# Ledger of designs, part 99: designed miniproteins, single chains, continued (4)

Each design is a single chain, and the fold is of that chain. pLDDT is the mean over its residues in the fold that is shown.

## One batch from the design tools (miniprotein)

Design m15436
Fold by ESMFold2-Fast:
Structure m15436 (fold): chain A 86 residues (1-86)
Amino acid sequence: GPTPSMLQSIGIPDYQQLIDRMRQIARDRGLDVPDQHIRDAVRIYGGIVSQNRGRDVSGDQLRQMVRDRVRQQINDDTARVMEEAL
């Protein structure tokens, strides 16, 4: 999974802070997003950012890649929560 150092290098809080933000957004939205799906989404995010390290890719392009991958591999609600947390 993504390390805290990897998450910090991309201008977001550590792994736990991103998980906590996603949990809060899911509650505020009234969405039943399992903890495992949140963890898997953060892992996907870390992987995409790591793969695009040193590439000239905008934040919006990265968010789109993450949203599309999370939607494909998990579900649409988790993808929306992840996008709002970023």
Scores: mean pLDDT 76

Design m15437
Fold by ESMFold2-Fast:
Structure m15437 (fold): chain A 79 residues (1-79)
Amino acid sequence: MEKLKKGAIFNVEAALKYLDAGNLEKAIQYARSARKMAELAGIEEAKRLFDEYIQALKAGDVERAKRLLKEAIEVIKKS
């Protein structure tokens, strides 16, 4: 379980860095990896945040997408 939580956090932090760099493809890929790890760890709240992140990116709301990724890190840390 601890390895899944650490892996999820690492992938969310990577997604944030790629999003800041304007690399949307990698930002989505890393977020999808984090979602899978959160799902395996049973963190339902984090899965919802990742789904909202994808919708924010589809809407072009990069600022909201960044806030959702930061919230996901905090949720995973507290789980």
Scores: mean pLDDT 83

Design m15438
Fold by ESMFold2-Fast:
Structure m15438 (fold): chain A 61 residues (1-61)
Amino acid sequence: EEEKKKAEEQFVDDVERALRIAAETHGVDVARELGEQILGDPNLSPEAKERIRAALAEVEA
């Protein structure tokens, strides 16, 4: 099960990069929409959701 947690951490890193790229390329509103859509995924652990929420706050700043 640790392997699944490691895959989730990798996914969170990829999401963080995607949000930053989306904000720079399409604008903050698009990045926010993408981030909220990902945060709405019930398959993500609470830990992953907290990290993604923090990344979303960073792109808004």
Scores: mean pLDDT 78

Design m15439
Fold by ESMFold2-Fast:
Structure m15439 (fold): chain A 71 residues (1-71)
Amino acid sequence: SKMEEVKKLKEELLEKIKKNTTPGEQAELEDIIDRVVSKYTEEGKLDEAIEILKEMLKAKSVLEAEDIYRK
């Protein structure tokens, strides 16, 4: 299901963050990811949630992923 894909992408992105950030940066980025997922899933926009998570996962750095969210 699309909801399972959202969960898998979120887990992959959180693992990437854990490897590449300080604990403080990790907490801030996890909060941003949670807000994105919650917003789009609450609105029933699962395809949009999947798309933005995939774009964040493609980012070469965690800062680049944050910039994708802020656009």
Scores: mean pLDDT 73

Design m15440
Fold by ESMFold2-Fast:
Structure m15440 (fold): chain A 68 residues (1-68)
Amino acid sequence: SAELNRLLQEHMVRLDALERAGASAEERAAVHREFAARVVELMRKQGAPEEEIARVEANFARWIEALR
């Protein structure tokens, strides 16, 4: 959806800014967690199935863990 694409673009811009500023891994992980929460909230508002939401949450959790 256009809303998901916008969230992704905002996330990429924030990550680029954090990288240029020399942000910590903890700061980057926090931004990833915030993005994941916003995506999940949008999916719930759009009526996505609970199983899809759970899969997306699991994928984000694994990805964020890999950043540490």
Scores: mean pLDDT 82

Design m15441
Fold by ESMFold2-Fast:
Structure m15441 (fold): chain A 82 residues (1-82)
Amino acid sequence: SLVEKAGAAAKYLVDQGLEDRIEDLIKKYFKDKEDQEFVLKVLKNSDYNKEELEKIPIPELIKIIEEALKAAKEDPKKYFLG
């Protein structure tokens, strides 16, 4: 699912030292601080396969995350929790 792909991509990039970029991307789509903190927490609690994600360019990983954030924009708790 897009949620699982976005979570994996975001956690991988956070572990690569790009947490600030993920936080900035979240702030672009979510203006409420509670929603920002919720989304970051959910993404950081994701698992990923490093060998699979290492093959994908960073701009494509960012694009996957951004697509999920756009889909979650109106209700992130409903989108990420189901």
Scores: mean pLDDT 85

Design m15442
Fold by ESMFold2-Fast:
Structure m15442 (fold): chain A 81 residues (1-81)
Amino acid sequence: MSVEERIKEYLRTIPELASEKTIKVTPVPNAPGLFTVETDTFEGLLVLDAAQTTFLSARLGRKGAGIDEPPLLIRGGVSLV
């Protein structure tokens, strides 16, 4: 299973994301461990360790949200392998 598929499976365990129809995870070029995440409702960044085996954090904002709207913060320490 790819790293992106493992990230998608983990994100689907988050209650705020469980109802999302699509979860798109894309590696950021030249930034190992950094991924962009886009769902039907949210978009943002996700960070893995340099080995891409451990989820460290994610910060997802609602699409169309103002600068003062709090993001969904997901904290890690979760093994993806």
Scores: mean pLDDT 78

Design m15443
Fold by ESMFold2-Fast:
Structure m15443 (fold): chain A 90 residues (1-90)
Amino acid sequence: KEEILEAINEKLEELREEIIEEALKRGIPREPAEIGANFAVGVAKGALSSLETPEEAVEKLEELREELIKIGIDIAEGLSEFPFASITVS
C-alpha cells in the first residue's frame, strides 16, 4: 500500500528521531538509543500492517506514539545499564 507507506514513513522517522533525542537527554548512549528507537519503529510497523487506509495508519500511530516512545526508551535504558551493551568485538 504505497499511500500508507508514504504517509507513515515520515512519521516513523520522526518517531525514531524523537526516541533517540529523548534517550540522549536522559544520558543514554547513542547505540542503545538507536536500538530502542529501531525496536519501537518495528513494533509500530507491525501494528500498522493490518490497517486499510493512510488515515487509519496515521491515527493509530498517534494513539500509540507515547507508548512507543516509552518502549523505545525502556529498551535503550535496559541496554545501557547492562554490561553486554559495552561489549565490542576485538
Scores: mean pLDDT 75

Design m15444
Fold by ESMFold2-Fast:
Structure m15444 (fold): chain A 74 residues (1-74)
Amino acid sequence: SMDDLIQQLDQAAQQGEQALIDTINQLERQYGRDVTAEILRRYLQTVLGVDEASADAILDTGFAESTARYVARL
């Protein structure tokens, strides 16, 4: 489910920046870019409280690396 995928991202984030990058890349390989982008938008908005425009800007900047960098510096 979407909630299970969001939990997987949150657990990877707790392990560190590289773990989150690796998890995002794995999700993109399994589900493709568009589905992974939706999972990341939901994670950023619902778990981290990021607004929609900021979430989109993070994903547009560098996808996996920008997301992991943002989370690591939160």
Scores: mean pLDDT 88

Design m15445
Fold by ESMFold2-Fast:
Structure m15445 (fold): chain A 64 residues (1-64)
Amino acid sequence: SMATLEEAERLKEKAIEAAKKKDLETVLKYGQQLLRLYLEDPTEEIREIMNEVHKVMKENGLVT
């Protein structure tokens, strides 16, 4: 739904900001919320948001 996508975009922004600060705990918190949204509404748009967060985490050394 559009409301779910808007919430996912908001969580993406927060997760990316935390990842750039290397705040792993905060990234994982927002990542868990994104995963819950994806499981409820498994759209390509939400999957792409999760992939963007993972890319920023990798760029900041938080994941391999």
Scores: mean pLDDT 84

Design m15446
Fold by ESMFold2-Fast:
Structure m15446 (fold): chain A 58 residues (1-58)
Amino acid sequence: SHMEELEKEIKELVEKYLALAERRRRDGHMTPEEQAELEEVRKKLKEIDELRKKIFDG
């Protein structure tokens, strides 16, 4: 279902976010490429969160 596909996408985005955060903690810095990827992940998560709020209204 579209719901299962959305949940899978959210899970993949959260995993990317956590991986980037872990790399930052380990390395003590972020490359410009990592910063750009983190920003894109955050943007996509926000868009999905807004979509879920419209669907589930609560």
Scores: mean pLDDT 77

Design m15447
Fold by ESMFold2-Fast:
Structure m15447 (fold): chain A 69 residues (1-69)
Amino acid sequence: MTPEAAREAAIRRAERLLAGFDRQAAGLDRAMDQWAAQDPSLQPRIDALRAEMARAREALRRELERLRA
């Protein structure tokens, strides 16, 4: 595989991972809202999970940007 073809494959993989993450994150976000409604004591854990998810998404976005540079 040429370096260019390898980079294009990595970009497509990163794009698919980001899209997959966004779909899973949307589902989990709805579930977390339901969990908080049922047990408000879970709110700090939910807030921590949302922060982790935001950091993971930003890491994937930066990697995609790096591959496109």
Scores: mean pLDDT 83

Design m15448
Fold by ESMFold2-Fast:
Structure m15448 (fold): chain A 84 residues (1-84)
Amino acid sequence: MDEEVLEAVRILLDEALRRGEITEEEREKLLKEIEEMLRNGVLSEREKQTILEMARAVRSDEYARELFLARGLPEEEVDRILAE
């Protein structure tokens, strides 16, 4: 579970970095802080489940992005569609 939650957090932080919401330095800092929270048992089961669900949504968007790119849409247009 903790390894799955940590992987889910990596997915969410990578998406935030891609969207320009955080810097690479902030991504590394946040990942370390969340790893420490997991080790200390601060995250509840409900919070862990929410993180896993959010990561699944991001993975679905990544798959959709790959499909749009394969069909010849420019990256800028695909990013615009997926960003709302």
Scores: mean pLDDT 71

Design m15449
Fold by ESMFold2-Fast:
Structure m15449 (fold): chain A 112 residues (1-112)
Amino acid sequence: LEKAIKELEELKKELEELREKVEAGEISGEEALERLEEILERFEKIIKNTPLSKELKFRLEVILGLMEIELALAKLLIEKGVDPKEAVLWAIDKMIKLLEEAIELLREERKE
């Protein structure tokens, strides 16, 4: 449990750092999308490898699914001619919020 919380906090920090790099123009929207996909894959592995109740695993899988939807929406917006930087920043902000919710769920489990 504690390891999973730490790993999710590390993913959140990486999202915050990615956001700053995208905003500064140091990373393209295309590169940012690839990094977001890597972050989602790492979150999926954390869920699979952590011994959690079935209910808590399901709730984390729902959060992962919502993050995948945000990434898909960013890709769709770019395809429709929205600025890749703006679309990616929007997705990162939503993913940070969802990851905060996942971290909070694990912290509440630790309270038991």
Scores: mean pLDDT 86

Design m15450
Fold by ESMFold2-Fast:
Structure m15450 (fold): chain A 52 residues (1-52)
Amino acid sequence: SEAEKMIEELAKRAIESDELEREFYKGLILMISAIYGLEDKAKEALERIDKA
């Protein structure tokens, strides 16, 4: 879905960003996941960001 693609792109941007920008992208991922019921996708993306 478009929302899943958006979460994936935001995760990539977060990994390439500084700490402050990373938190901003994490917030966007959580907001999108809450709206579209994509908690598993968001959790996986946040884990990937934290590992980077």
Scores: mean pLDDT 82

Design m15451
Fold by ESMFold2-Fast:
Structure m15451 (fold): chain A 64 residues (1-64)
Amino acid sequence: SSVKQQLLLAGNSLRDQGDTAAKQGDLKTATDLYNKSSTLFDKSGNTDKSKEAKNKADEYEKKI
């Protein structure tokens, strides 16, 4: 559905923003963005991408 495609695109965008925040040392923002990305990927039906984003969020959360 168009809704699932929009959720997938939004998830990709938030993941990319999370990568940028992490590179800039903003680990708290990166964690928040990866958690939001994970939720959007899950809602889009992309379980693997959801798990990858959640794993990144958990990794950066440990470094805060």
Scores: mean pLDDT 88

Design m15452
Fold by ESMFold2-Fast:
Formats: sequence, structure tokens, C-alpha cells
Structure m15452 (fold): chain A 75 residues (1-75)
Amino acid sequence: SPRDTYDRMRSRSGSMNTTVSGVDNTMSRYSTMDPTDTVGDNTNSNVSTRTGMRTDMGTVNNRMVRVMRMMRTMR
């Protein structure tokens, strides 16, 4: 559910300003049409290698932004 997704996102990235819910489900859907998941994973792996754990939180936010941008474009 949207509330469950929101709580899960906040639990993973406590310092992230996450007010949008359901983003995880949307990311999964867009991964089928576009390589969103692959691009996100590649970015996460690369960025995490450079800065470590702190970057993981930043990468999660970056994935959300990418997904939101794709959703708006797909309208």
C-alpha cells in the first residue's frame, strides 16, 4: 500500500525527505519499458563505490527523481 511504501522508504533513508509514496512500485513498472532499474543499479553501484554508505541514501533519492521524471514524460 502507499503508506507502507512510504514508511519503508523512510526507514531505509532516514535523512531523506520522502513525501511521495508508491515510488518503488512505479520504478518496477518502468524497469520493464525502460532500463530504469538497470540505470539506477549501475548508478548506485558506481556512486556507492566512490563514497560508501552515505551515497546509498543519495542514490535512492536519485532513483526516485529519475522515476518521477519518467512518469511525467510518459503522461
Scores: mean pLDDT 47

Design m15453
Fold by ESMFold2-Fast:
Structure m15453 (fold): chain A 60 residues (1-60)
Amino acid sequence: SEEVVSFITTYLREKGITDPVTIADISDTALAFLNGFRLENTPENITKMVDLAISVHQLN
């Protein structure tokens, strides 16, 4: 949903991640994790999946 994407974008910008391509890649990965694990779109679940997505992108 647009609300989830907006939340992820704001969270990443607060962490100093401002590059639009990097934001899009991490957001797509985090959304895939939320959907794949069938998690509710709570701030806690979104934050956990974004942190996981960041860790995956840092390993590449």
Scores: mean pLDDT 82

Design m15454
Fold by ESMFold2-Fast:
Structure m15454 (fold): chain A 113 residues (1-113)
Amino acid sequence: MEEDFKRIDELLERFATRGLTLEEMNELAELMNKSKELAYYAGRRLAEILRRQAPLPVTEEEILRLVGSILGLDPEILRRLGVEEDDIAAIERNLSAHVDVEHAEAAVEGARE
């Protein structure tokens, strides 16, 4: 587990300096899928890096929502780290919206036949 945190830091350092290759991104995803704590740690660091590299007129909440949707973070972990209920609800809603969009596309194709 401790080696996994160190590996995430190495990958995120590369992301901050030159960006990640597809292979490095896949390795990061595998590490995040190992545990929810690793996923949140990586997501939090990614949000910080993104804000630093491209200062957009977006809130920390919006960046965290985007990162959470990509990493599939659980609301329980976000709450444990002091993330507000509204941010947790927004992440859940974004994940639900993806499922609803896929279902809506299937319904539209069926209706056109």
Scores: mean pLDDT 59

Design m15455
Fold by ESMFold2-Fast:
Structure m15455 (fold): chain A 65 residues (1-65)
Amino acid sequence: SETSRITGQVLLAVGEAIEAGASIRIEGDKVIVTAPDDPEKYERAKEIAKRLGEILGKEAEVRVE
């Protein structure tokens, strides 16, 4: 089903964010991914945030801790 497909995609993206040391927060119509102060991890979090925003139909935002 569409719900199962979306859930699977979200869980994969969440797992990837955790591996990158990032945290995810949803605020209203935004998906916010907060990355460690590391350029490589920031770029990884930026890609994940964009993908999550597309999956959920929300605006994606990336922040550095």
Scores: mean pLDDT 81

Design m15456
Fold by ESMFold2-Fast:
Parts: sequence; C-alpha cells; structure tokens
Structure m15456 (fold): chain A 94 residues (1-94)
Amino acid sequence: SAAIEELRKKLIEELQKHNARLQEEYDARAPSMSPEERQRFLLQLAIENGRLYLEALRTLAEAYADVDPEKAAQLRAKAEELEAKIAELEEQLA
C-alpha cells in the first residue's frame, strides 16, 4: 500500500532524526563521564531509542491490520519482544 509505504518512510525519518540527536548528546556528554556513568548513559539512550522503535512497530501494525493481518501480527509480536527487552534494560538501570 502506498499509504503504508509513506507512513513507513516518515517513521524511519523520525527515528533517524532522533538517533542523530541521541548521538550528539552522547558525544557532548560522554567525554566528561566516568566509565560507570557512561555505561548508565548508554543504557538510558538504549531505553529511549527502544521506546521510539516500539511505538513505530505498533503504528505500523495498526496500519497493516486491515491490509495484511499476518504482517500486523508479526509486527505486534516484535513489539511485545522489544517491550520485554526494554523492561529488562530498565531493571538494569534501577
């Protein structure tokens, strides 16, 4: 579907912009951090990036629901796996 392809492109562009911002934040702050602070910061960035990717997967799954239910189910399964991984990372941060 042309509409789903356009949505996918927009989601990819937003993820790329956010990843660039996170990289700039890391480059600006990491040199003044201890190894432990740097590890914690990387974990925080991984969680933030994961949450955005999770939202993108859920958005695409909803878009596919009426067009390709099998693809929608696959995207939902990936979203559930990613949500579990984000929870594991959040536990490591606590």
Scores: mean pLDDT 87

Design m15457
Fold by ESMFold2-Fast:
Structure m15457 (fold): chain A 68 residues (1-68)
Amino acid sequence: SMEEAQAKAEEMLAETRRRLEAARSLEEADAIVRESLEQFGKEFPDDEALQREVLAELLRLLDRLRRA
């Protein structure tokens, strides 16, 4: 269901945020974001709206890390 898909997406995004907080370099952060986007693409291949929302959120998090 959409509710189950959203819950899983939120859990995956929360895990990615934890990994990003533990990242020791921008190179590691970039790798984490790339891996996360690949996983979302595999898990939700037909949900373009959800994939776009996740992409926007991960890019926002990455941008903040690059400016820190």
Scores: mean pLDDT 80

Design m15458
Fold by ESMFold2-Fast:
Structure m15458 (fold): chain A 100 residues (1-100)
Amino acid sequence: GKIELLTREPGRFLGARVVNEPGESSTLPAPASGRWRVSVYVLEGSVTVSVNGKTLATLGAGEQASRVVDLKEGDKITVTNTGDTRAVALLGLEALSDEE
């Protein structure tokens, strides 16, 4: 898969465009430990979004989901194309709080 970084504010926000062919996945490491809102909007195809192998959402074209998750730095946020056609999605990470 391909990941294009669209915007970044270190420790606060990261936005990316993800393009995966059928069966491909793209993984972003969590930039910092804390509480994060993970947001996905699917432009084309179908994707499953997971954190360390745990599914957060499965979405088709035109669908959106946002999930609040507790992350450790380096946790794997994975977008997988589960369909038979190319998938294009927007992925956002927004920091909500830092955990001690």
Scores: mean pLDDT 82

Design m15459
Fold by ESMFold2-Fast:
Structure m15459 (fold): chain A 87 residues (1-87)
Amino acid sequence: SIRERIRAYLRSKGWSQAELERYLGVSMSTVADILEGRLSILRFDEETQERIVALADDMLLAGYLTLEEMLAATVPLALARMRRAIS
């Protein structure tokens, strides 16, 4: 599951779940739900969105996330940013 891959990623970085949750300002369950496409990243403030994108990008580069999962989680934010820039 994505939750298990987040936990494995945290172990590889020497980070605890509590440290991740403090950094992001959201629970690990919330992050997992966003990365699984069950919860929209757009529900969160811009700072939280940027931190989740940075986490997902690092997880992708480290092999803990697929490109398809990254795109499913982040494309809505990219499209929303484009719409706001035009409006």
Scores: mean pLDDT 83

Design m15460
Fold by ESMFold2-Fast:
Structure m15460 (fold): chain A 85 residues (1-85)
Amino acid sequence: TPLEEEIEKLAKEGEKLMKEGIENNDEKLFEEGKKKIDEAIKQYELLAERYRSIGDFELSKKYLEKAKELQRLRDELEEEWKKKK
């Protein structure tokens, strides 16, 4: 759906900004990227809840898994950022 495409773009933008922040030691870029990934996670969680509410447990699980993958990515990048201090 168009919404899923928007969430995916938001996640990719967030990852790119976090990585650029790490590379350039730029806290502002890192935090901007993190906010975008956090928003993408929230949107996938909302999609999972919506599909659960209409009884589509397979799609609900799929979007929950996508949210968890982004959470793992965010946490990995957060640890990389901490190692630079």
Scores: mean pLDDT 87

Design m15461
Fold by ESMFold2-Fast:
Structure m15461 (fold): chain A 110 residues (1-110)
Amino acid sequence: SSTEEQIKKITEILEKLRALPNAEPFLEPVDLAKYPNYLDLVSDPVDLKTIEELVKEKKITTFEELERELAKMAANVVVINPEDSKVYKDIVALWEVARKLLEEAKKEEQ
């Protein structure tokens, strides 16, 4: 079915993103024990592991839903980190790859 095909493609996109060197800071949730004030800065934290879990639970089934969660992850990083930081550069690089993969996937499904 088209939904099953989209979920498969979403999973492939996430696997490609997780494999990028730039993905390392975003592979797991921010450690709240190490950064206790993180939730004062970011009201809706998200990371690649959490997104993968949402896909497995079928809470993300469309490219638009995946893009929304990836955009939120990127926004959270760029709001709290300086532009010259490694983590800022990493999320910008990851988001560029994510956008290209999503645009390609959307064109294949039209």
Scores: mean pLDDT 86

Design m15462
Fold by ESMFold2-Fast:
Structure m15462 (fold): chain A 87 residues (1-87)
Amino acid sequence: MTITFEEFLKKLTKEQLEALRDRVVARLRAQGWSEAEVAAVREQLDGIIEAAEAGDIEKAVELARSLPSRVQNALALALAELYEELE
């Protein structure tokens, strides 16, 4: 069953979204990203979480689409890992 990113944002708790952020950050560090680049991505992910918590799913999706392609790939992999751990 294919869940959209919008549906994930509506179903995930703040704690689950923060765990997702931490997984993305860890993956980028493993890929050799600088601490400055990782900090900038973390701040962008925090903005997505804040918008989702405020119920502004449209803004959260728009912010996620503005992420670099490499970060979007890391996010997709982190979502797959989180989904496996929830079962």
Scores: mean pLDDT 77

Design m15463
Fold by ESMFold2-Fast:
Structure m15463 (fold): chain A 74 residues (1-74)
Amino acid sequence: SMEEQLKEIVDKINNNEPIDYSKYPEVLQKIASMLLLIKHASPENKEKVYQEALDSLTTEEEKELLKYGYSLLK
């Protein structure tokens, strides 16, 4: 499932491991890039960066994927 692939991506982000983006559909590549921005934001700005990313998404599917990925970020 898309959620299983996203969990795999987030596990790599959390462990600072390289991601082979070519293995994933474009929507997950987009969500992964947003999650990386959130991870590297300062602690006081993480929620703001997350909300800005969420607001930039146009489909409910993309928004749900970002919400799920964000819930798994360390």
Scores: mean pLDDT 87

Design m15464
Fold by ESMFold2-Fast:
Structure m15464 (fold): chain A 95 residues (1-95)
Amino acid sequence: MKRYRLRLTFTYTDPASGATGTVQAEAELEVLEEKDGEKIVRLRISAATGTLSDGTTVTIPALEIEGTKEEVDEFLRKLISSLPGVAARGEREEL
């Protein structure tokens, strides 16, 4: 079975204060099944906390999702777009 360790870096800018900061969350991507060109994957994101330049604490909750790669990718897009008051840019680092 193939396991990939991902480190997700979120850069936050508070639109009200202009405070900036980065939060690193660790994630594991596990390929459970590959059948007929469709990949079933499990993504686990560990809870993480970071501090903005003004001392504000930002928390990313622990999250687990299982599904097709397309479903997981869409869920992540929706999750990022649904965060209130935060402009987030994720960078994917491939190991």
Scores: mean pLDDT 68

Design m15465
Fold by ESMFold2-Fast:
Formats: C-alpha cells, sequence, structure tokens
Structure m15465 (fold): chain A 62 residues (1-62)
C-alpha cells in the first residue's frame, strides 16, 4: 500500500484517492489510513484534510 503511494508520487492523499487507487470502499480505505497513521507512516493534515507520507512511511516503502 505505502509502496503504491510512493510509486504514484502522492505526497498528500484523501480517503477517496486511496479507495480509487486500491479498488476498495471508502470505509475500508479510512480504516487503512488510520492504521498507517497509528504506525507513524502517515500524518493527517487538518488544513488540507489529507494524509501525508512521513519520512518513516517513505523509508518503509523502500
Amino acid sequence: IVKKLVEASISAISTSDIAKLLGISQSTASKILKELEKKGLLAYDKETKRYILTEKGIEYAK
């Protein structure tokens, strides 16, 4: 999942973007994004309402 985000050059992601990218429901995409945020691989940006890849997330994708 994180590898697909890096390959797509996506630095800021919405739940809808992930649902389309992975071919899953928005509900499932929301759960995945929250789990990745819990692991420190993503950080939620309140200003843009998007998830941003952290340095740890980029390293994990390599």
Scores: mean pLDDT 72

Design m15466
Fold by ESMFold2-Fast:
Structure m15466 (fold): chain A 74 residues (1-74)
Amino acid sequence: SSISEQLQALEQQLKELEEEVNAGSLSDDVVLAQLQDLDVQLGVLSIKAAVERDEAALDQIEELQERVDALRQK
């Protein structure tokens, strides 16, 4: 589904961002902008997944949202 494809893309983006933050290669402004974009996209997908009653997608979105929050706290 389109949700599954979008989730795979967002998970890859988050993984790359996590690696870059751990390497110290990004400025705080760039990190914040990318985290805000991920938050918006995950929020939109959460609404779509809820409408479709896609519990697997909702669980994955929650996991990715927790990872975004953890990264923001660094």
Scores: mean pLDDT 85

Design m15467
Fold by ESMFold2-Fast:
Structure m15467 (fold): chain A 74 residues (1-74)
Amino acid sequence: MELATIEAVFPSREAAEKAAEAVKQVEGVLDVIVTPDGDRYRVAATVPLENAEKVAEALKSVPGVLEVRITPSS
């Protein structure tokens, strides 16, 4: 199974936790991690590659999102 890591950066822990909850609603998500990243918070999700765009869209829908990145595991 091809996997992808979707990462997003948020300005607050509260926004990052809301994003993590939104991502957990996406089918096939294997793992979701919220990590402090300097003065910001990073949300990383591991998903089947075919669901990567759906997870990215869920992250982009959270108010205050600063960046979203998709990294295929090839």
Scores: mean pLDDT 81

Design m15468
Fold by ESMFold2-Fast:
Structure m15468 (fold): chain A 116 residues (1-116)
Amino acid sequence: MELRELAREGVELAREVVDIAEKLFGDTPEIRRLRAQVDAAERLLKEGASPEEMADALVGIAATLARSFADLLTPEERERVERLIMEAFNSTDPLEKARLAVEALRIIREALERKA
């Protein structure tokens, strides 16, 4: 899968996660901070950031969202998300980092949709 396509998918998934969280918890200072982090990653994509910068931004967002919404995940989902994020941090391949971050974001989005 192309890195730029994965980065676009990851940013969109992160935005969907924040939108669902805002519906569940309201427009809190924490939700505003998460939205600002997603907006920053979208700017990196538009400004032509390096593959490493894009991949690191996606992993950072996935890790932040996983921590913020850990209590909304089942034990199995939480363990899988934590493993994916750990593997992403330990990878030196931007494409692999992006794939792992996107998979983690999909699990988080589906978990939040179940609570909405």
Scores: mean pLDDT 86

Design m15469
Fold by ESMFold2-Fast:
Structure m15469 (fold): chain A 76 residues (1-76)
Amino acid sequence: SNDDIDEFLRKLERIAELAKKIEEGDLSKIPELKKLVKELLDKIAEWDGIPTPELTDELLKELVKGVLETVEVRKK
């Protein structure tokens, strides 16, 4: 639904904000970042009709990179 997409986009923006703060040295944001990325992964898996894959450190880094690239493109 449109509400699900809006919530998904808000999570992308929050993940980008948290990732930037972590890069600036605020390591206290790491648990919130991991939680939101897991929720994002759960939503993608739900849309694809598959079980949510395990959030490994490698997958976490890949997903965060993809989110940052997506958010930067949207900022023009």
Scores: mean pLDDT 78

Design m15470
Fold by ESMFold2-Fast:
Structure m15470 (fold): chain A 78 residues (1-78)
Amino acid sequence: MEAFEKANEIWKSLSEEDRKKFLEAMHKAARSLPDPSKADPVTLLEKAIELVRKMVTDPEVQEKIVEALKYRAEAEKA
């Protein structure tokens, strides 16, 4: 299964609240970079993974969001 498709399947399995946590992590990752407008998508996604591990205290929700971000990063690297 393609990495992008796997990421989308996980995304669709997330609740609306968990999807908001994913988007918030992406937003904060962008803001943490010196120049967000020039940020590489892979770098942004890796930063988002670190923030999710710090912000999301529920292990099950954290794992699902991290998996989605990892598959998105793999798709961007290809």
Scores: mean pLDDT 74

